Designed miniproteins, single chains, continued (2). Designs and how they scored, part 88

Each design is a single chain, and the fold is of that chain. pLDDT is the mean over its residues in the fold that is shown.

## One batch from the design tools (miniprotein)

Design m7047
Fold by ESMFold2-Fast:
Structure m7047 (fold): chain A 76 residues (1-76)
Amino acid sequence: MVTVEAPEEVRVGETLVVRVTAPSTPKITISRDGRVLATAEGHTLEYKVTEEDRGILRVTATDAAGNTATALVLVR
C-alpha cells in the first residue's frame, strides 16, 4: 500500500517536498495538465516550484505492486 504526503499549497520559489510511504521503492511523479514536470524513484521527491508552475500540480506515487496514491498541490 502506498501513501503520499504533500502540502495542499506551496508558494512560487519554495521547495515542494513529497514524502511517500511504501513497502518497496515507489515511483513519484509531479505533473501539471497531463505534462510530467519531475519524477523520482524513492520515498522522497523535492521540487523547486517556479512561476511557470502556478496552478494545480498532481503528485502521484506508484509502488511495485501497482498501488497508486495521488495528492493535489495548489501553487501560488
Scores: mean pLDDT 84

Design m7048
Fold by ESMFold2-Fast:
Structure m7048 (fold): chain A 81 residues (1-81)
Amino acid sequence: MSPEEINKKRMEAMDKAMPQIEKIIEESIRNKESIKTLIQRIDEVVDQVGDEMNLSERTRNLTISMVHLMTIGRLVERELA
């Protein structure tokens, strides 16, 4: 799979996963859950989306990495907002 195809599939997977991930972030903040629990829940969502989309392992790993980065950004935004 080309780098452009991998990136396109990653973006599509993030579009599908982000609504659930944002909800999980809200719930984790409200319930004062650990970062470990938050990451586990997020990884489960990415794995489910990856299975539904039949993503390659490389695309899944890239998606997980980007989702983790986005999650950190959301947590910082929530603290600052």
Scores: mean pLDDT 79

Design m7049
Fold by ESMFold2-Fast:
Structure m7049 (fold): chain A 64 residues (1-64)
Amino acid sequence: GKAAEIDRLLPHIDDLDTQARISELLAELVREKGVDPATIGARAKNDEEFAERVRRLVERILAA
């Protein structure tokens, strides 16, 4: 799934194309968990606590 693809790409995070792909996959994973990616992006820019909560959610998805 998308989580497995992100995990596979993480060792190559220094590559800009890989960073872009990881960002796309993270947005899709969050969408599949019932959170709107557009709302996340807008809110994360103005709310550091919300951004941290999203990061923890992503970490839990990758750990599963």
Scores: mean pLDDT 60

Design m7050
Fold by ESMFold2-Fast:
Structure m7050 (fold): chain A 70 residues (1-70)
Amino acid sequence: PPKPAPLTREQFEKATLDKAKIAEFKEWLKSIGREDAAAKIDEDDPANVYDVLKELGLEDEASYLLKEGD
């Protein structure tokens, strides 16, 4: 079956982010040696978070960072 379409930057920007998941994502980036990417993340700027995901090729996983119920 076709995968659901990945979240767009605009959809992600309008969604409510789970701050705990953002913190875990930053910790993961540091653990893989991408401290530069972790430093770019601003939890108050969802568009910036999405841009970091896109840089890493994780656009399809963006929904994981959303608050449950979206």
Scores: mean pLDDT 73

Design m7051
Fold by ESMFold2-Fast:
Structure m7051 (fold): chain A 67 residues (1-67)
Amino acid sequence: SLSEETLKQAREDAEKARELIAEDNTVKDPEKFKELVDYAVGDIVIAVENTVKRQEELRKLREELEK
């Protein structure tokens, strides 16, 4: 199982990502992007200790959604 500390960190990072998306007018579909971010964070929670890499992956997902 994932540790409670790992899950807590993932939830905190997801909340920060949602706040940034809510204020970012460059995202064409912010609601769909929020759902994708939540889904991606869930899938990569095992790797959440590498916060820098996860943030980079989320930025790449945002770029793909703008297509």
Scores: mean pLDDT 64

Design m7052
Fold by ESMFold2-Fast:
Structure m7052 (fold): chain A 85 residues (1-85)
Amino acid sequence: SPLVREVVIAALRQEAAILLKSSDPALRAVGERLLEIADRAEAENLSPEEILAELRRWAGTADPASAAVVEGLVEMLELLVQSLQ
């Protein structure tokens, strides 16, 4: 659904905005990467499922600290997608 996709992209941008305000450079780097994924999702018209798959792929290859943040975000987004149909 285009509306579900828009909500997922908005959630990525909101999480990125929070992380980019962090004094921790590692969290800011996660925020920058989330913006890159959000921009690519808009440019390439990625589905919610494709966006979630991209986040899971990144979590699987990231350092443990970054992986934990991304995994938490994926769990939140999966619940959000399920609630919106």
Scores: mean pLDDT 85

Design m7053
Fold by ESMFold2-Fast:
Structure m7053 (fold): chain A 96 residues (1-96)
Amino acid sequence: MKLSREEIEELLRAAIELIREVAEAIPDEEARERILEEIRRAEELLRRGDYEGAIEHLRRAAELALEAAEAQGDRELVLRVIGALLLVMAAENGMA
């Protein structure tokens, strides 16, 4: 399925917000700051229309968020990260 530019941007923005919410729930300051740095880079690339770059940094943010959520044993946070990854995958598939 091919998605419009606007639909791809909506999916990536939704993924950014979901991972940001997860990061804000992480009490480990170092882990939180690393996740937020990857989100910031993804947002910058998305503003430039670099969807591939945005996706790369969102995947890194999600990986860090997943590790932090699993370390806490917080199933709800883990599921939110999985949700964000599904949005990223939908955006990737929509670019084809």
Scores: mean pLDDT 86

Design m7054
Fold by ESMFold2-Fast:
Parts: sequence; structure tokens; C-alpha cells
Structure m7054 (fold): chain A 87 residues (1-87)
Amino acid sequence: SSLQQQLQQNINQTQNNGNSLLFLGDTNGSNNANNAANQGQSLLSQGQQLYQQGNVQQGNDLYSQGSQNASNVTQQGQDTINSILNS
């Protein structure tokens, strides 16, 4: 599923931004990113199980939820990174 691939990409981006935040000393931002990535991974696994059971629509809904959350947290983290680097 393209939505499954999008969720995996967004999880990876969130994790990378979390690592950048940690490197810059934003422990809270890093923890938020890691929590969002972990939640995304949980939703990815649940969505895959729903697909295996033939519940494709519910699986897609979980992939979309995970992607939106991960993307939002990544954007917040990126705004923080940009603020630190421009100071």
C-alpha cells in the first residue's frame, strides 16, 4: 500500500529529526519525536494486521493517522531545529 509506504517514510523522518534535536540539546523535542515514531510503528503493525484480516479500509485509516501525527511532530521539530541554528 502507498499509505503504508508513506507511514514508514514519515516514521523514518520523525526519527531522524529526533536525533537532530537530541544532538542540538533539545531532549524534550527528541523524546516527543521518538514517542511519535513509536506510535507510528504501532499503527503500522496494527494496519498490517487489519490488511491480513481483509479490513483494508481500517488499515488505511491507521496508516493515515500515523502519517499525520508523525508529519506534524516532524514539522514542530524542524521549526525548533531552524530556530536553534538561526540563533
Scores: mean pLDDT 89

Design m7055
Fold by ESMFold2-Fast:
Structure m7055 (fold): chain A 56 residues (1-56)
Amino acid sequence: SSEILDEAERAFAVLKSEFPEATNAQLAELLQQRYKLSVEAANYAVKHHNARQASS
């Protein structure tokens, strides 16, 4: 649901701030391990965040 995806995006932002040198793959793994997100939700958060950064 959109609620799960919003939580995934928020969790990704937190992890990226804690681990600024981490790769997208490492951040996706941390989302799955720490926040118990699905592979799809974790990958969505990574892609969505990168798209926003690229457009800025």
Scores: mean pLDDT 76

Design m7056
Fold by ESMFold2-Fast:
Structure m7056 (fold): chain A 91 residues (1-91)
Amino acid sequence: MTEEEEVRYLQALARVIGEHRGDSERGEELARRIAAGDPAALAELERLVAEAERTLSREELLEILRRAAELAGAPPESFRRFEEAERRARE
């Protein structure tokens, strides 16, 4: 995966998580900050993903990651977060 593809995926992930939480404005703001290379935005996204992993079912988490990959225009299996969630789902 290229750095450009990774950034696109992280932006899509921020938007999808925002939509799932009913806070699309926050998701879009986070996606913009990620595109700008803001390390605090990456830390915030990681925190939101960790919260989702704690509160959502494995199926719901995988659906979020799948939707983010679709919006980024790349196969889900190419992304670290999707692989991590799939591994957890097999446990």
Scores: mean pLDDT 73

Design m7057
Fold by ESMFold2-Fast:
Structure m7057 (fold): chain A 67 residues (1-67)
Amino acid sequence: SSSKLEELRERFLKIVKEAEDFISRSTDAAEIKEIRELITQGQRALERKDLESLEKTLEELEEKIKK
C-alpha cells in the first residue's frame, strides 16, 4: 500500500544519511563498497516501488551501520 511505501521511503532516507556518515569514518574499502551497493539497491527498489527488496535492503544497511 501507499502507506507502507512511504514508511519504508522515510526509513530509507534516514538510514542513507546514517550510512554516509558511517562511510565518512570508515577506512575499510570492502565495507564502504558493500554499503554503497546496498544504497544503490535500495534506491532502485524505491524507484520501482519494490517493497520486498526495499525492506530487505533496509535490514542489511541497518545491520552494517550498527555500532
Scores: mean pLDDT 83

Design m7058
Fold by ESMFold2-Fast:
Structure m7058 (fold): chain A 69 residues (1-69)
Amino acid sequence: PPLPSQEEQEELVNQFYDELYKELEEKLKKEKYPNSTKPPSAAEIGEYFLSLSEEEKEALRQQLKSLFE
């Protein structure tokens, strides 16, 4: 199959990070702040991502990968 163009690769990377951010935000809110109406900050989402186990990170990657297949 043909290699994706530079612009196409950039779009996929941006979409991946946007979806990753949304998934992390929802997961963090559900697991850490279920009673909060305020969404978590970008810093909290980043810290949460770093705190995830390798299995949880892999599951998230597989979920996001399915969006591009």
Scores: mean pLDDT 69

Design m7059
Fold by ESMFold2-Fast:
Structure m7059 (fold): chain A 99 residues (1-99)
Amino acid sequence: SKIEKAKEYIEKAVNELEKARSFLQQARDALEKGDYEKALELIRQALDEVMSANAYAMQALKLAKDDPELVEIAQKLLDESDRLTNEARELYRKALEKL
């Protein structure tokens, strides 16, 4: 069903956002150690995961349009994707300032 497929996309988006958070934490650790090139690579990996999460959340939103609870969950995942993108941009700027 469309609802079951929306739930699958939500689960995929959640998993990609978890990977993105992990990469951003590793990037922060690399920045603290002065490993700026590694930090930039980890930020790029985090952004790739955020892009995947955003795509999955958008598909979930389209499929769940008639289910208010799933629409709310998909929208929160899109909001989290935006938040992590902004966090990644800030870390990227800090890494570049040190090069």
Scores: mean pLDDT 91

Design m7060
Fold by ESMFold2-Fast:
Structure m7060 (fold): chain A 81 residues (1-81)
Amino acid sequence: VRVDISNLKLPKLKVTGASVKVEQLSGDTYRIKVTVKTDDATYTAEGEVSVDGSVTVDVIKTDNKDGKKTKVGPVTFRVER
């Protein structure tokens, strides 16, 4: 399968780490989790996508100093066979 991540709008700060995790939940369903770490915050987005489908989820910013969570905007995940 092919995974596409679009509409990911993040501040252009000092990125210290980034990862994308793709997990098969069933024959036609995948969980996609994106994590971007910066000096000040961690940005996460997670969604479940069916093959040939898409899902739009909120990106959650977690402040590294106080743990405050803020919605930063949408990201879209797609899985193609």
Scores: mean pLDDT 76

Design m7061
Fold by ESMFold2-Fast:
Structure m7061 (fold): chain A 84 residues (1-84)
Amino acid sequence: SLLGARVLLSQGNRAKAAGDLETAISLYEQAAREAEKAAKEGDRQALEVLARAYKNIAETHATLGNDELAAKYQAEAEKWAAKI
């Protein structure tokens, strides 16, 4: 659900702030999955959540030094943001 996706995104942000980077990535991936169906159907709010989840995954990988994964997830974020 979209509400579930937003809750997971918020939980991921808290995990990232606490330095639990792997937990943050897992929560952001769950948020992306929760938003995906509605985003594919053109729901603007779901597209915003999905783009934000991928951007946060990219930023977290950058913090871990995973530059190639960071670039990959940033491209995914931009792809979904372009549909808004």
Scores: mean pLDDT 89

Design m7062
Fold by ESMFold2-Fast:
Structure m7062 (fold): chain A 78 residues (1-78)
Amino acid sequence: DVEEKAKRIADTIADYIKSLIEQGKKEEAKRVVEALAPVVDPETVQRILEAIDQGKIDEARELTREAVYRAVKKELEA
């Protein structure tokens, strides 16, 4: 199931970013987000980076989840 696979990948990456922020590893979290730039639009990448900088952990997680879900779903539907 394409949708289930996309959701699992998105949740895994989003939870990893959340975990890094909760551990105080903000720079590592930003590097992971920047690595998404080839498949996620620059505006969305910037919004996630700003959420990390502002300590908005749940917003950073949700923005990452949505962006990765859309990118993976688009790739699997191509």
Scores: mean pLDDT 84

Design m7063
Fold by ESMFold2-Fast:
Structure m7063 (fold): chain A 89 residues (1-89)
Amino acid sequence: SMEEKQKEIRELNKQMLEAIENEDKKKYEEYLKKILEVGEIEITEEDTLEEIEVKAGYVVSKVAFEMADLTEEQREEVERILREELEKA
């Protein structure tokens, strides 16, 4: 379900942040890729780490805003910003 995917992405984001605190680059990259897999965003062989980070940030931010008590106008504005950031990658 959508709610199950949102919870999984939040858990993966927490593990990713813990990997940053522990300076574990291998786990950091693993959790970024898992976030994209759950978020159903394609990773290509041409994707740089920076592009993977932008894509994962989009997925995490989108889930955070979907779970927030936002007005319809705020939701539309957030979706616009997230789409623009994804297109810059």
Scores: mean pLDDT 79

Design m7064
Fold by ESMFold2-Fast:
Structure m7064 (fold): chain A 95 residues (1-95)
Amino acid sequence: MSLRELMERAVELVREFFDEAEREGYSQRELAELAGVSQSTFSRYRRAVREGTLRTPEEVLEVMRLAERIALALGKREKAEEIRRVIRELEELLS
């Protein structure tokens, strides 16, 4: 699998997770607090995921680690493990 294909899969996974959390009634402010970032930082990443404007593997990894923190905080263990697996695959391709 190419780095580009893995990055695209990572962005799709995070987009779907954020869409799900927002559908469950979590606000962007609440998701930012769970991730340990400012609301403005979360809103910027959320927009980048939605618009497909994440350009570097480092940016994709940052968003994925943020999503993992939210998934763990919400007790979504299976989703957190899925996100962690993709993070690991990205880190292996970048080493």
Scores: mean pLDDT 86

Design m7065
Fold by ESMFold2-Fast:
Structure m7065 (fold): chain A 68 residues (1-68)
Amino acid sequence: SIVISREEIEEIARETGLSPRQAGEVLEAVWADPAISAATLARRLGISVRTARRAKRLGAEVLERAKA
C-alpha cells in the first residue's frame, strides 16, 4: 500500500467535491492501476463518470508529484 498524505487527499476532495474518504479511495485506485477507466472508478465509488474523470486526472498528477 502507498502512504497517501492528508494534503494529497484534501487537494482531490477540494477540486472534485468528494469526501476525504472517497478522495483517498481514488488515490489508492489510481496507484494500483494507473490505466483504470473513469467508468470503472465511478462504479466502484458510486460517483458520476464526470467526477471520476476529474478525480482520476488529478489523482495521477498528485501521485506523480509525490514520487518526485
Scores: mean pLDDT 81

Design m7066
Fold by ESMFold2-Fast:
Structure m7066 (fold): chain A 68 residues (1-68)
Amino acid sequence: SEVQEKLRKYFLEKAGEKGRISSEDLKEFLKELGFSEATVNELLKKAGIGKYVDKIKFLRLLEEISKL
C-alpha cells in the first residue's frame, strides 16, 4: 500500500534517535494522507496510542489501516 509506505517513511524520518513520535504529529500526517478526523481517532484508539507512538504502537496502527 502506498499509504503504508508513506507512513513507514514518515515514522523512520520523524522518530529518529528518540524512537517515537507525538500522536499529534501522526494525526496531522494521517489527515494529510486523506483520512477523516473520525477515522484517525478510531485508528489511534484501536492501536492503543496515547501521547506518543513507539515502533510497537506504530505497527499496530499499520495493522488497523490494513483492515480498512
Scores: mean pLDDT 85

Design m7067
Fold by ESMFold2-Fast:
Structure m7067 (fold): chain A 82 residues (1-82)
Amino acid sequence: EEAVKEAEERIKRFEEETGVKLSEKGRQDFIRDILEAPPVIAELDKRIAELEKKYKETGNKQYEVEAARLWAARGILEAARS
């Protein structure tokens, strides 16, 4: 529960700094990824790069939103490890 609260606070700070707003589902998936099976940072970086590439190629905003969610997950994972 404490980890969930810290994750939510980190998401809020991420949204303030980047101007990106996550959906309620996005925040829920984010917290789940951290608590149940946090991905390795290298794998997150790979997935983010692929989503950013797809967004550039297609213009589909959904890829941008998913990339932002993974960026936030990466940030919280790094914070949790330090």
Scores: mean pLDDT 69

Design m7068
Fold by ESMFold2-Fast:
Structure m7068 (fold): chain A 69 residues (1-69)
Amino acid sequence: KEEEAKKYLEELEKNPMNIISLEKLVELFPDDEELKKLYEEYLELIKQAKFDEAEEKGKEIIEHVKKLL
């Protein structure tokens, strides 16, 4: 779990808009309600084509996961 999270975090450090790595990272913490909420907000921004705001939300998700490790 921790090793997988680190792998996806490294991928996201290179590209915060790597949606696949972000999804897999969130899936590693299914019981974290705050992380789930951040991910839902991220997907909503993507749907609205607010890519700059989505990138910032992706960074918030990364920071949240780093605090869980």
Scores: mean pLDDT 78

Design m7069
Fold by ESMFold2-Fast:
Structure m7069 (fold): chain A 95 residues (1-95)
Amino acid sequence: NREQIQAEADAQAPATLAHSDEVIARLNELADRVAKGDEEALREVPEYTSRLVAALIDLSALVAFGSPEVRAQATERINRLKEAGARLDAAVAAR
């Protein structure tokens, strides 16, 4: 039932959105640290790239199954995750 699937997605949305916000913040922090020459930050890049991919998958499920409001919020986080990931990639490439 689509209504049940949407209700389950909407119930999970707050946790998924909060987790994605944490991943976005950490990716932006990591990009700043890499740009400043932090060698420990470079060692964390593969782990946070994996976390970015996992967050995109979870948010994509909310876009597929969530209510219109949840879909809009998940789409906004997907865009912010892609921006943070691109920023991290640029910081790594500049070294």
Scores: mean pLDDT 89

Design m7070
Fold by ESMFold2-Fast:
Structure m7070 (fold): chain A 100 residues (1-100)
Amino acid sequence: GEFEELLEKLREALLKASREQVIKVLDIIIKTALEHIENLARAIGISLQAIGLQFELEKNPETPMEEVAERILALVEEMYKENAEAAIEAIKKALEVLTG
């Protein structure tokens, strides 16, 4: 479906991205979770995981991009379970940051 196609595009774009671009993608995930996920515990949980990954990217430049991409895709899949439309829009915004 559309979501699975967008996830594969996001994965490919993340593997080619700069760490600065990936940090911006994580900002999109945080904002989308807090604005569009009605379950506050889930919204906070996703946001804290994304913030934690931003700190790892800034403090540990040796973190493999394949691992980073997998963790971001997992966050987006969790968002999709809570709000499918918001998750799809978050991927589209992320792709704009990653691809121009």
Scores: mean pLDDT 88

Design m7071
Fold by ESMFold2-Fast:
Structure m7071 (fold): chain A 81 residues (1-81)
Amino acid sequence: MPQETIETFNELSKELPGGVAQTVAGARVDLILAGKEEEAEKLTEEAIEYYHKLLKEGVSIGEATSRTGSFVSKKLREILE
């Protein structure tokens, strides 16, 4: 596993549940390797904001985790394709 993925996961795990933090960390590294570092930072910020927004709106942790993971996967595809 790339060192950057591990380091990003550890940082994100402070803000997001482990499963989502891992998905965001992987997506961020993929974007950086593709030369899209600005998009990687935006995606990370948007994912954290989206997750916290869902919790504030009364969405359960499980549902917020699922929706945030789907959001990250969709955004990653749109940026890379």
Scores: mean pLDDT 76

Design m7072
Fold by ESMFold2-Fast:
Structure m7072 (fold): chain A 57 residues (1-57)
Amino acid sequence: SLAEALAAAERARQERQKKRMEEIMKEIAENDDVYSYESDSPEELAMIERLKEMMAG
C-alpha cells in the first residue's frame, strides 16, 4: 500500500541520516569546528543545526 511504501521510505531516510550524522560528527571532531562544516544536502544541514543546538545547550 501507499502507507507501507511511505513507511519504508521513512525508515530508509532515517538510516541514511544516521550514516550522515556519523560522517558529520567525524568531520566536526577532526576540524574541532561545527560552524566550518558545509553541505549541499538539506538533511545534512538539518543535522548540523541539531548538533549546534546540542553543543550550545
Scores: mean pLDDT 70

Design m7073
Fold by ESMFold2-Fast:
Structure m7073 (fold): chain A 63 residues (1-63)
Amino acid sequence: TAEALRERALARGKELGVDETSAELAIRHMLARDPAPAEATLDELLEQLAKNQESIKKLREKL
């Protein structure tokens, strides 16, 4: 189950344009804390990462 969720979440992250390393770390952290999270929760996390990724990119260049 965790393995299948991880694969699906990684594919979704790729679809959303999230960096694979960032997506994998976030998924790994979530699964360690909650081994059976709702799929909607994983989707929300990845979508949030995609949004934050764009904002952070601008901030990094400013910093």
Scores: mean pLDDT 71

Design m7074
Fold by ESMFold2-Fast:
Structure m7074 (fold): chain A 100 residues (1-100)
Amino acid sequence: MKKILTKEEIKARVEALKEQFDLFFDEMLKRVKSPEAKEKIRKIREEMNKLFDEALAKIDDPSLTDEEANKIFDETMKKVNELFEKARKIVQEELEKEKS
């Protein structure tokens, strides 16, 4: 069974993950040369930052339980991971084009 984190612990994790993913996106943008690929990656970054900001806003609700905060975190992380894999695929496709 998953360990239930407090709202404060979830908030700290969301903030730390937001910073970590911003660093990952900075590295992705350095690796791709195509303006179109850079724009796609920037749009994914914007969408991911919006998801983190929405999660933080929900967690700041004083009526929210620790269990509800864990659900918000789990749902946010599913969407974040999908967006990150989409960005990784764009980077991989651009790098494969450079091998020709």
Scores: mean pLDDT 83

Design m7075
Fold by ESMFold2-Fast:
Structure m7075 (fold): chain A 63 residues (1-63)
Amino acid sequence: SPEFERAVSEELVRATLYGAKNKDEEKTKKLAELLDRLRAAIAAGDWAAVEEVLEEIRKIMEE
């Protein structure tokens, strides 16, 4: 859906900006791994996996 595509795009932008400002190497590494997983899930059309990965990304950024 257009709303879901927008949410994914916004979260990718937020995650990228967060990584650029965060000096915690462990958090930035985990975020990079989640972004790779997110891209793989999008390419596979696995929207359930996309939602799960987005929740994990949000959790890391909120911690």
Scores: mean pLDDT 72

Design m7076
Fold by ESMFold2-Fast:
Structure m7076 (fold): chain A 97 residues (1-97)
Amino acid sequence: SSNKEKAESYKKLSDTYKEAMKLIKKGMEEGKEDEGKKEAAKLFREKAKELEDVDPEVAKEAQEMADLLEKEKNPVVLFSTLGIERAAASFLSDLYS
């Protein structure tokens, strides 16, 4: 992929982290934490499929985050990881722009 395609892919990934964090927070606030995590994981898997043909490396990062969402049991660790990875994806989008 070109630097422009990589920048656009990381921007989409960063936006996906933001939406995933909202889903998890909503789930926690409504007593539906497991549902929030499942919706967030689905969002990352759909984004990975979308990005697979454009940037396979960024698609793999989205898939790995979906896997983490399914196996991580501590919501504080999960939310912190999503925040850090969101910042990293945003930085990489700007770097490749």
Scores: mean pLDDT 85

Design m7077
Fold by ESMFold2-Fast:
Structure m7077 (fold): chain A 96 residues (1-96)
Amino acid sequence: MIEELKEAFERLKEAIEKGASDEEILEEINRIYELLKNIPLEEYKKLPKEFKEELKELLTEIAENHKSEKVRKAAQKALVELEVHEGIELIIRAVE
C-alpha cells in the first residue's frame, strides 16, 4: 500500500504539471482516496512525515483552487481521510 500511495501521488503531480484533463486528475485523486481509505493504521504510521505534508498541501491546493467542482470535491474527500488518520494517530500517542 505505501508504494502504491507514493506512486499515485507522483502520478497526480505529473497530471497537474502537464495540464491533464479533469477526468485524468479525478482518476488519480480517486485512487489516492481509495488507498487512504484502505491503508491500515500501522502502515500509515510508516509513511514519512514529509510525504504526508506534501500530500496534504497538494490536496488542499486542488480542493481550494481547481476549476472543476468534481475534482475539488474528490480532493476534499481524500483530505478528510488523511485528517482522520492523523487524528487517530494523535489520540493513540496521547493515551499510549
Scores: mean pLDDT 79

Design m7078
Fold by ESMFold2-Fast:
Structure m7078 (fold): chain A 80 residues (1-80)
Amino acid sequence: SLKQQAEQAIQQLLEKSKQLAQAIKDGSSDDVIKQLLQQTLQAAQQAVQAADQYPETKDKVLSALQESDKLINEAIEEAK
C-alpha cells in the first residue's frame, strides 16, 4: 500500500541517517561517508515522493527529515 511504502521510506531515511552520523563520528574514510551521504539523500527523496503519493504521512516525513538533519549536524559537531 502507499501508506506502507511511505512508512518504509521514512524508516530507511532514519536508518541511513544514523549510519551516516555514526560513520562521521567514527572518522570513516571519505569514500564511505560519500557513499552513505548519497544513500541518505536518495532515501530522503524517496520519503518526499512517498508523502506526495500519500499526503497523510507528510507530517511524519517532515519530522523524519528534521531528525535526519539533527543527527547529521550533531555528528559533524562531535567529530570536530
Scores: mean pLDDT 87

Design m7079
Fold by ESMFold2-Fast:
Structure m7079 (fold): chain A 57 residues (1-57)
Amino acid sequence: PVRFFIPREKAAEAEPVVVRLVIEGLVLSVERTPEGYLVTATEEAREALLAAGAVEL
């Protein structure tokens, strides 16, 4: 699995992408923090999350 951080400023733009990836079974967990969202996903989700403004951890 890969881990990503989606900054709060990018959350609204990333939301449709994250929802799609959840439906596809490619997201394992999403954790809300004051600064944004921590997303744990499969390798297949990497390109889509990076394109949505997520930062790989």
Scores: mean pLDDT 83

Design m7080
Fold by ESMFold2-Fast:
Structure m7080 (fold): chain A 83 residues (1-83)
Amino acid sequence: MPLKYLTEKQKKELKEEIEKKGYTPLEEQILLLEKAAENLRKLGEKYRDSNPELAIEYDIEESLMRMQISILKRIMENEKKLA
C-alpha cells in the first residue's frame, strides 16, 4: 500500500494539492505512488550496507510501485484518447 510509505505530513500536503487541483482518482493514485516510490528508494539506499536484506525488500517494493505507475499512466492516457 503506497500510504504506509508516506509520512502524515506528506499525506496531508498531497491531499490538499489533490483537492485544490481537482485530480482524478487515477491522477491521485499516480501522485501517491510516485511519492511512496521516492521514499522507498531513499530507504533502500539507507539500509544497503547495514541491512542488505531489508534494502532488497524496499528495492522490490519500489520497483513494483514504479510498474504500477507505468500501468496507471497508460490507462489514463488511453481513457483520455477514448473520451
Scores: mean pLDDT 80

Design m7081
Fold by ESMFold2-Fast:
Structure m7081 (fold): chain A 82 residues (1-82)
Amino acid sequence: SEAEKHLEKAEKYLEEARKLLDAGGDPSVIREKLNKAIEHAKKALELSDDPEVKERAQKVIIDAETLLALVEIREYTAKLGE
């Protein structure tokens, strides 16, 4: 379904962001991917009333918001180390 396609894109963007964060990648690129994950997860929620899709999409949103906070902390600590 279209909702499942958006959910898969959301999960892919989240995983790409995790890999970049672990590798010490560009914070702006990581934020872009996390924001894309949230956008696609929200779209999946709009398109489907399936409880499994809703739970997976909500998990992507929570995980992406958590990683956005970690990116902010990483930037802050990197500046303190200079």
Scores: mean pLDDT 85

Design m7082
Fold by ESMFold2-Fast:
Structure m7082 (fold): chain A 68 residues (1-68)
Amino acid sequence: MYKPLTEELREEIIKEIEKRGDKTLSKKEMEEIAKKYNVPISVVKELYMEISIDEGVKLLEEAVKKVT
């Protein structure tokens, strides 16, 4: 069965990602986090994407402003 993914578990994973201070998590780090929290790597990727949305938005804004 799929993991229950309680809000506590999600918070733990998010804190782990944020504690590392990395904007882009390496493959190794994502695998380690997935293994530590016993969740699919896809869950870690989704949470990391949410954290990196601000970075993605900044990059897109810079690109658009350069064109305009």
Scores: mean pLDDT 67

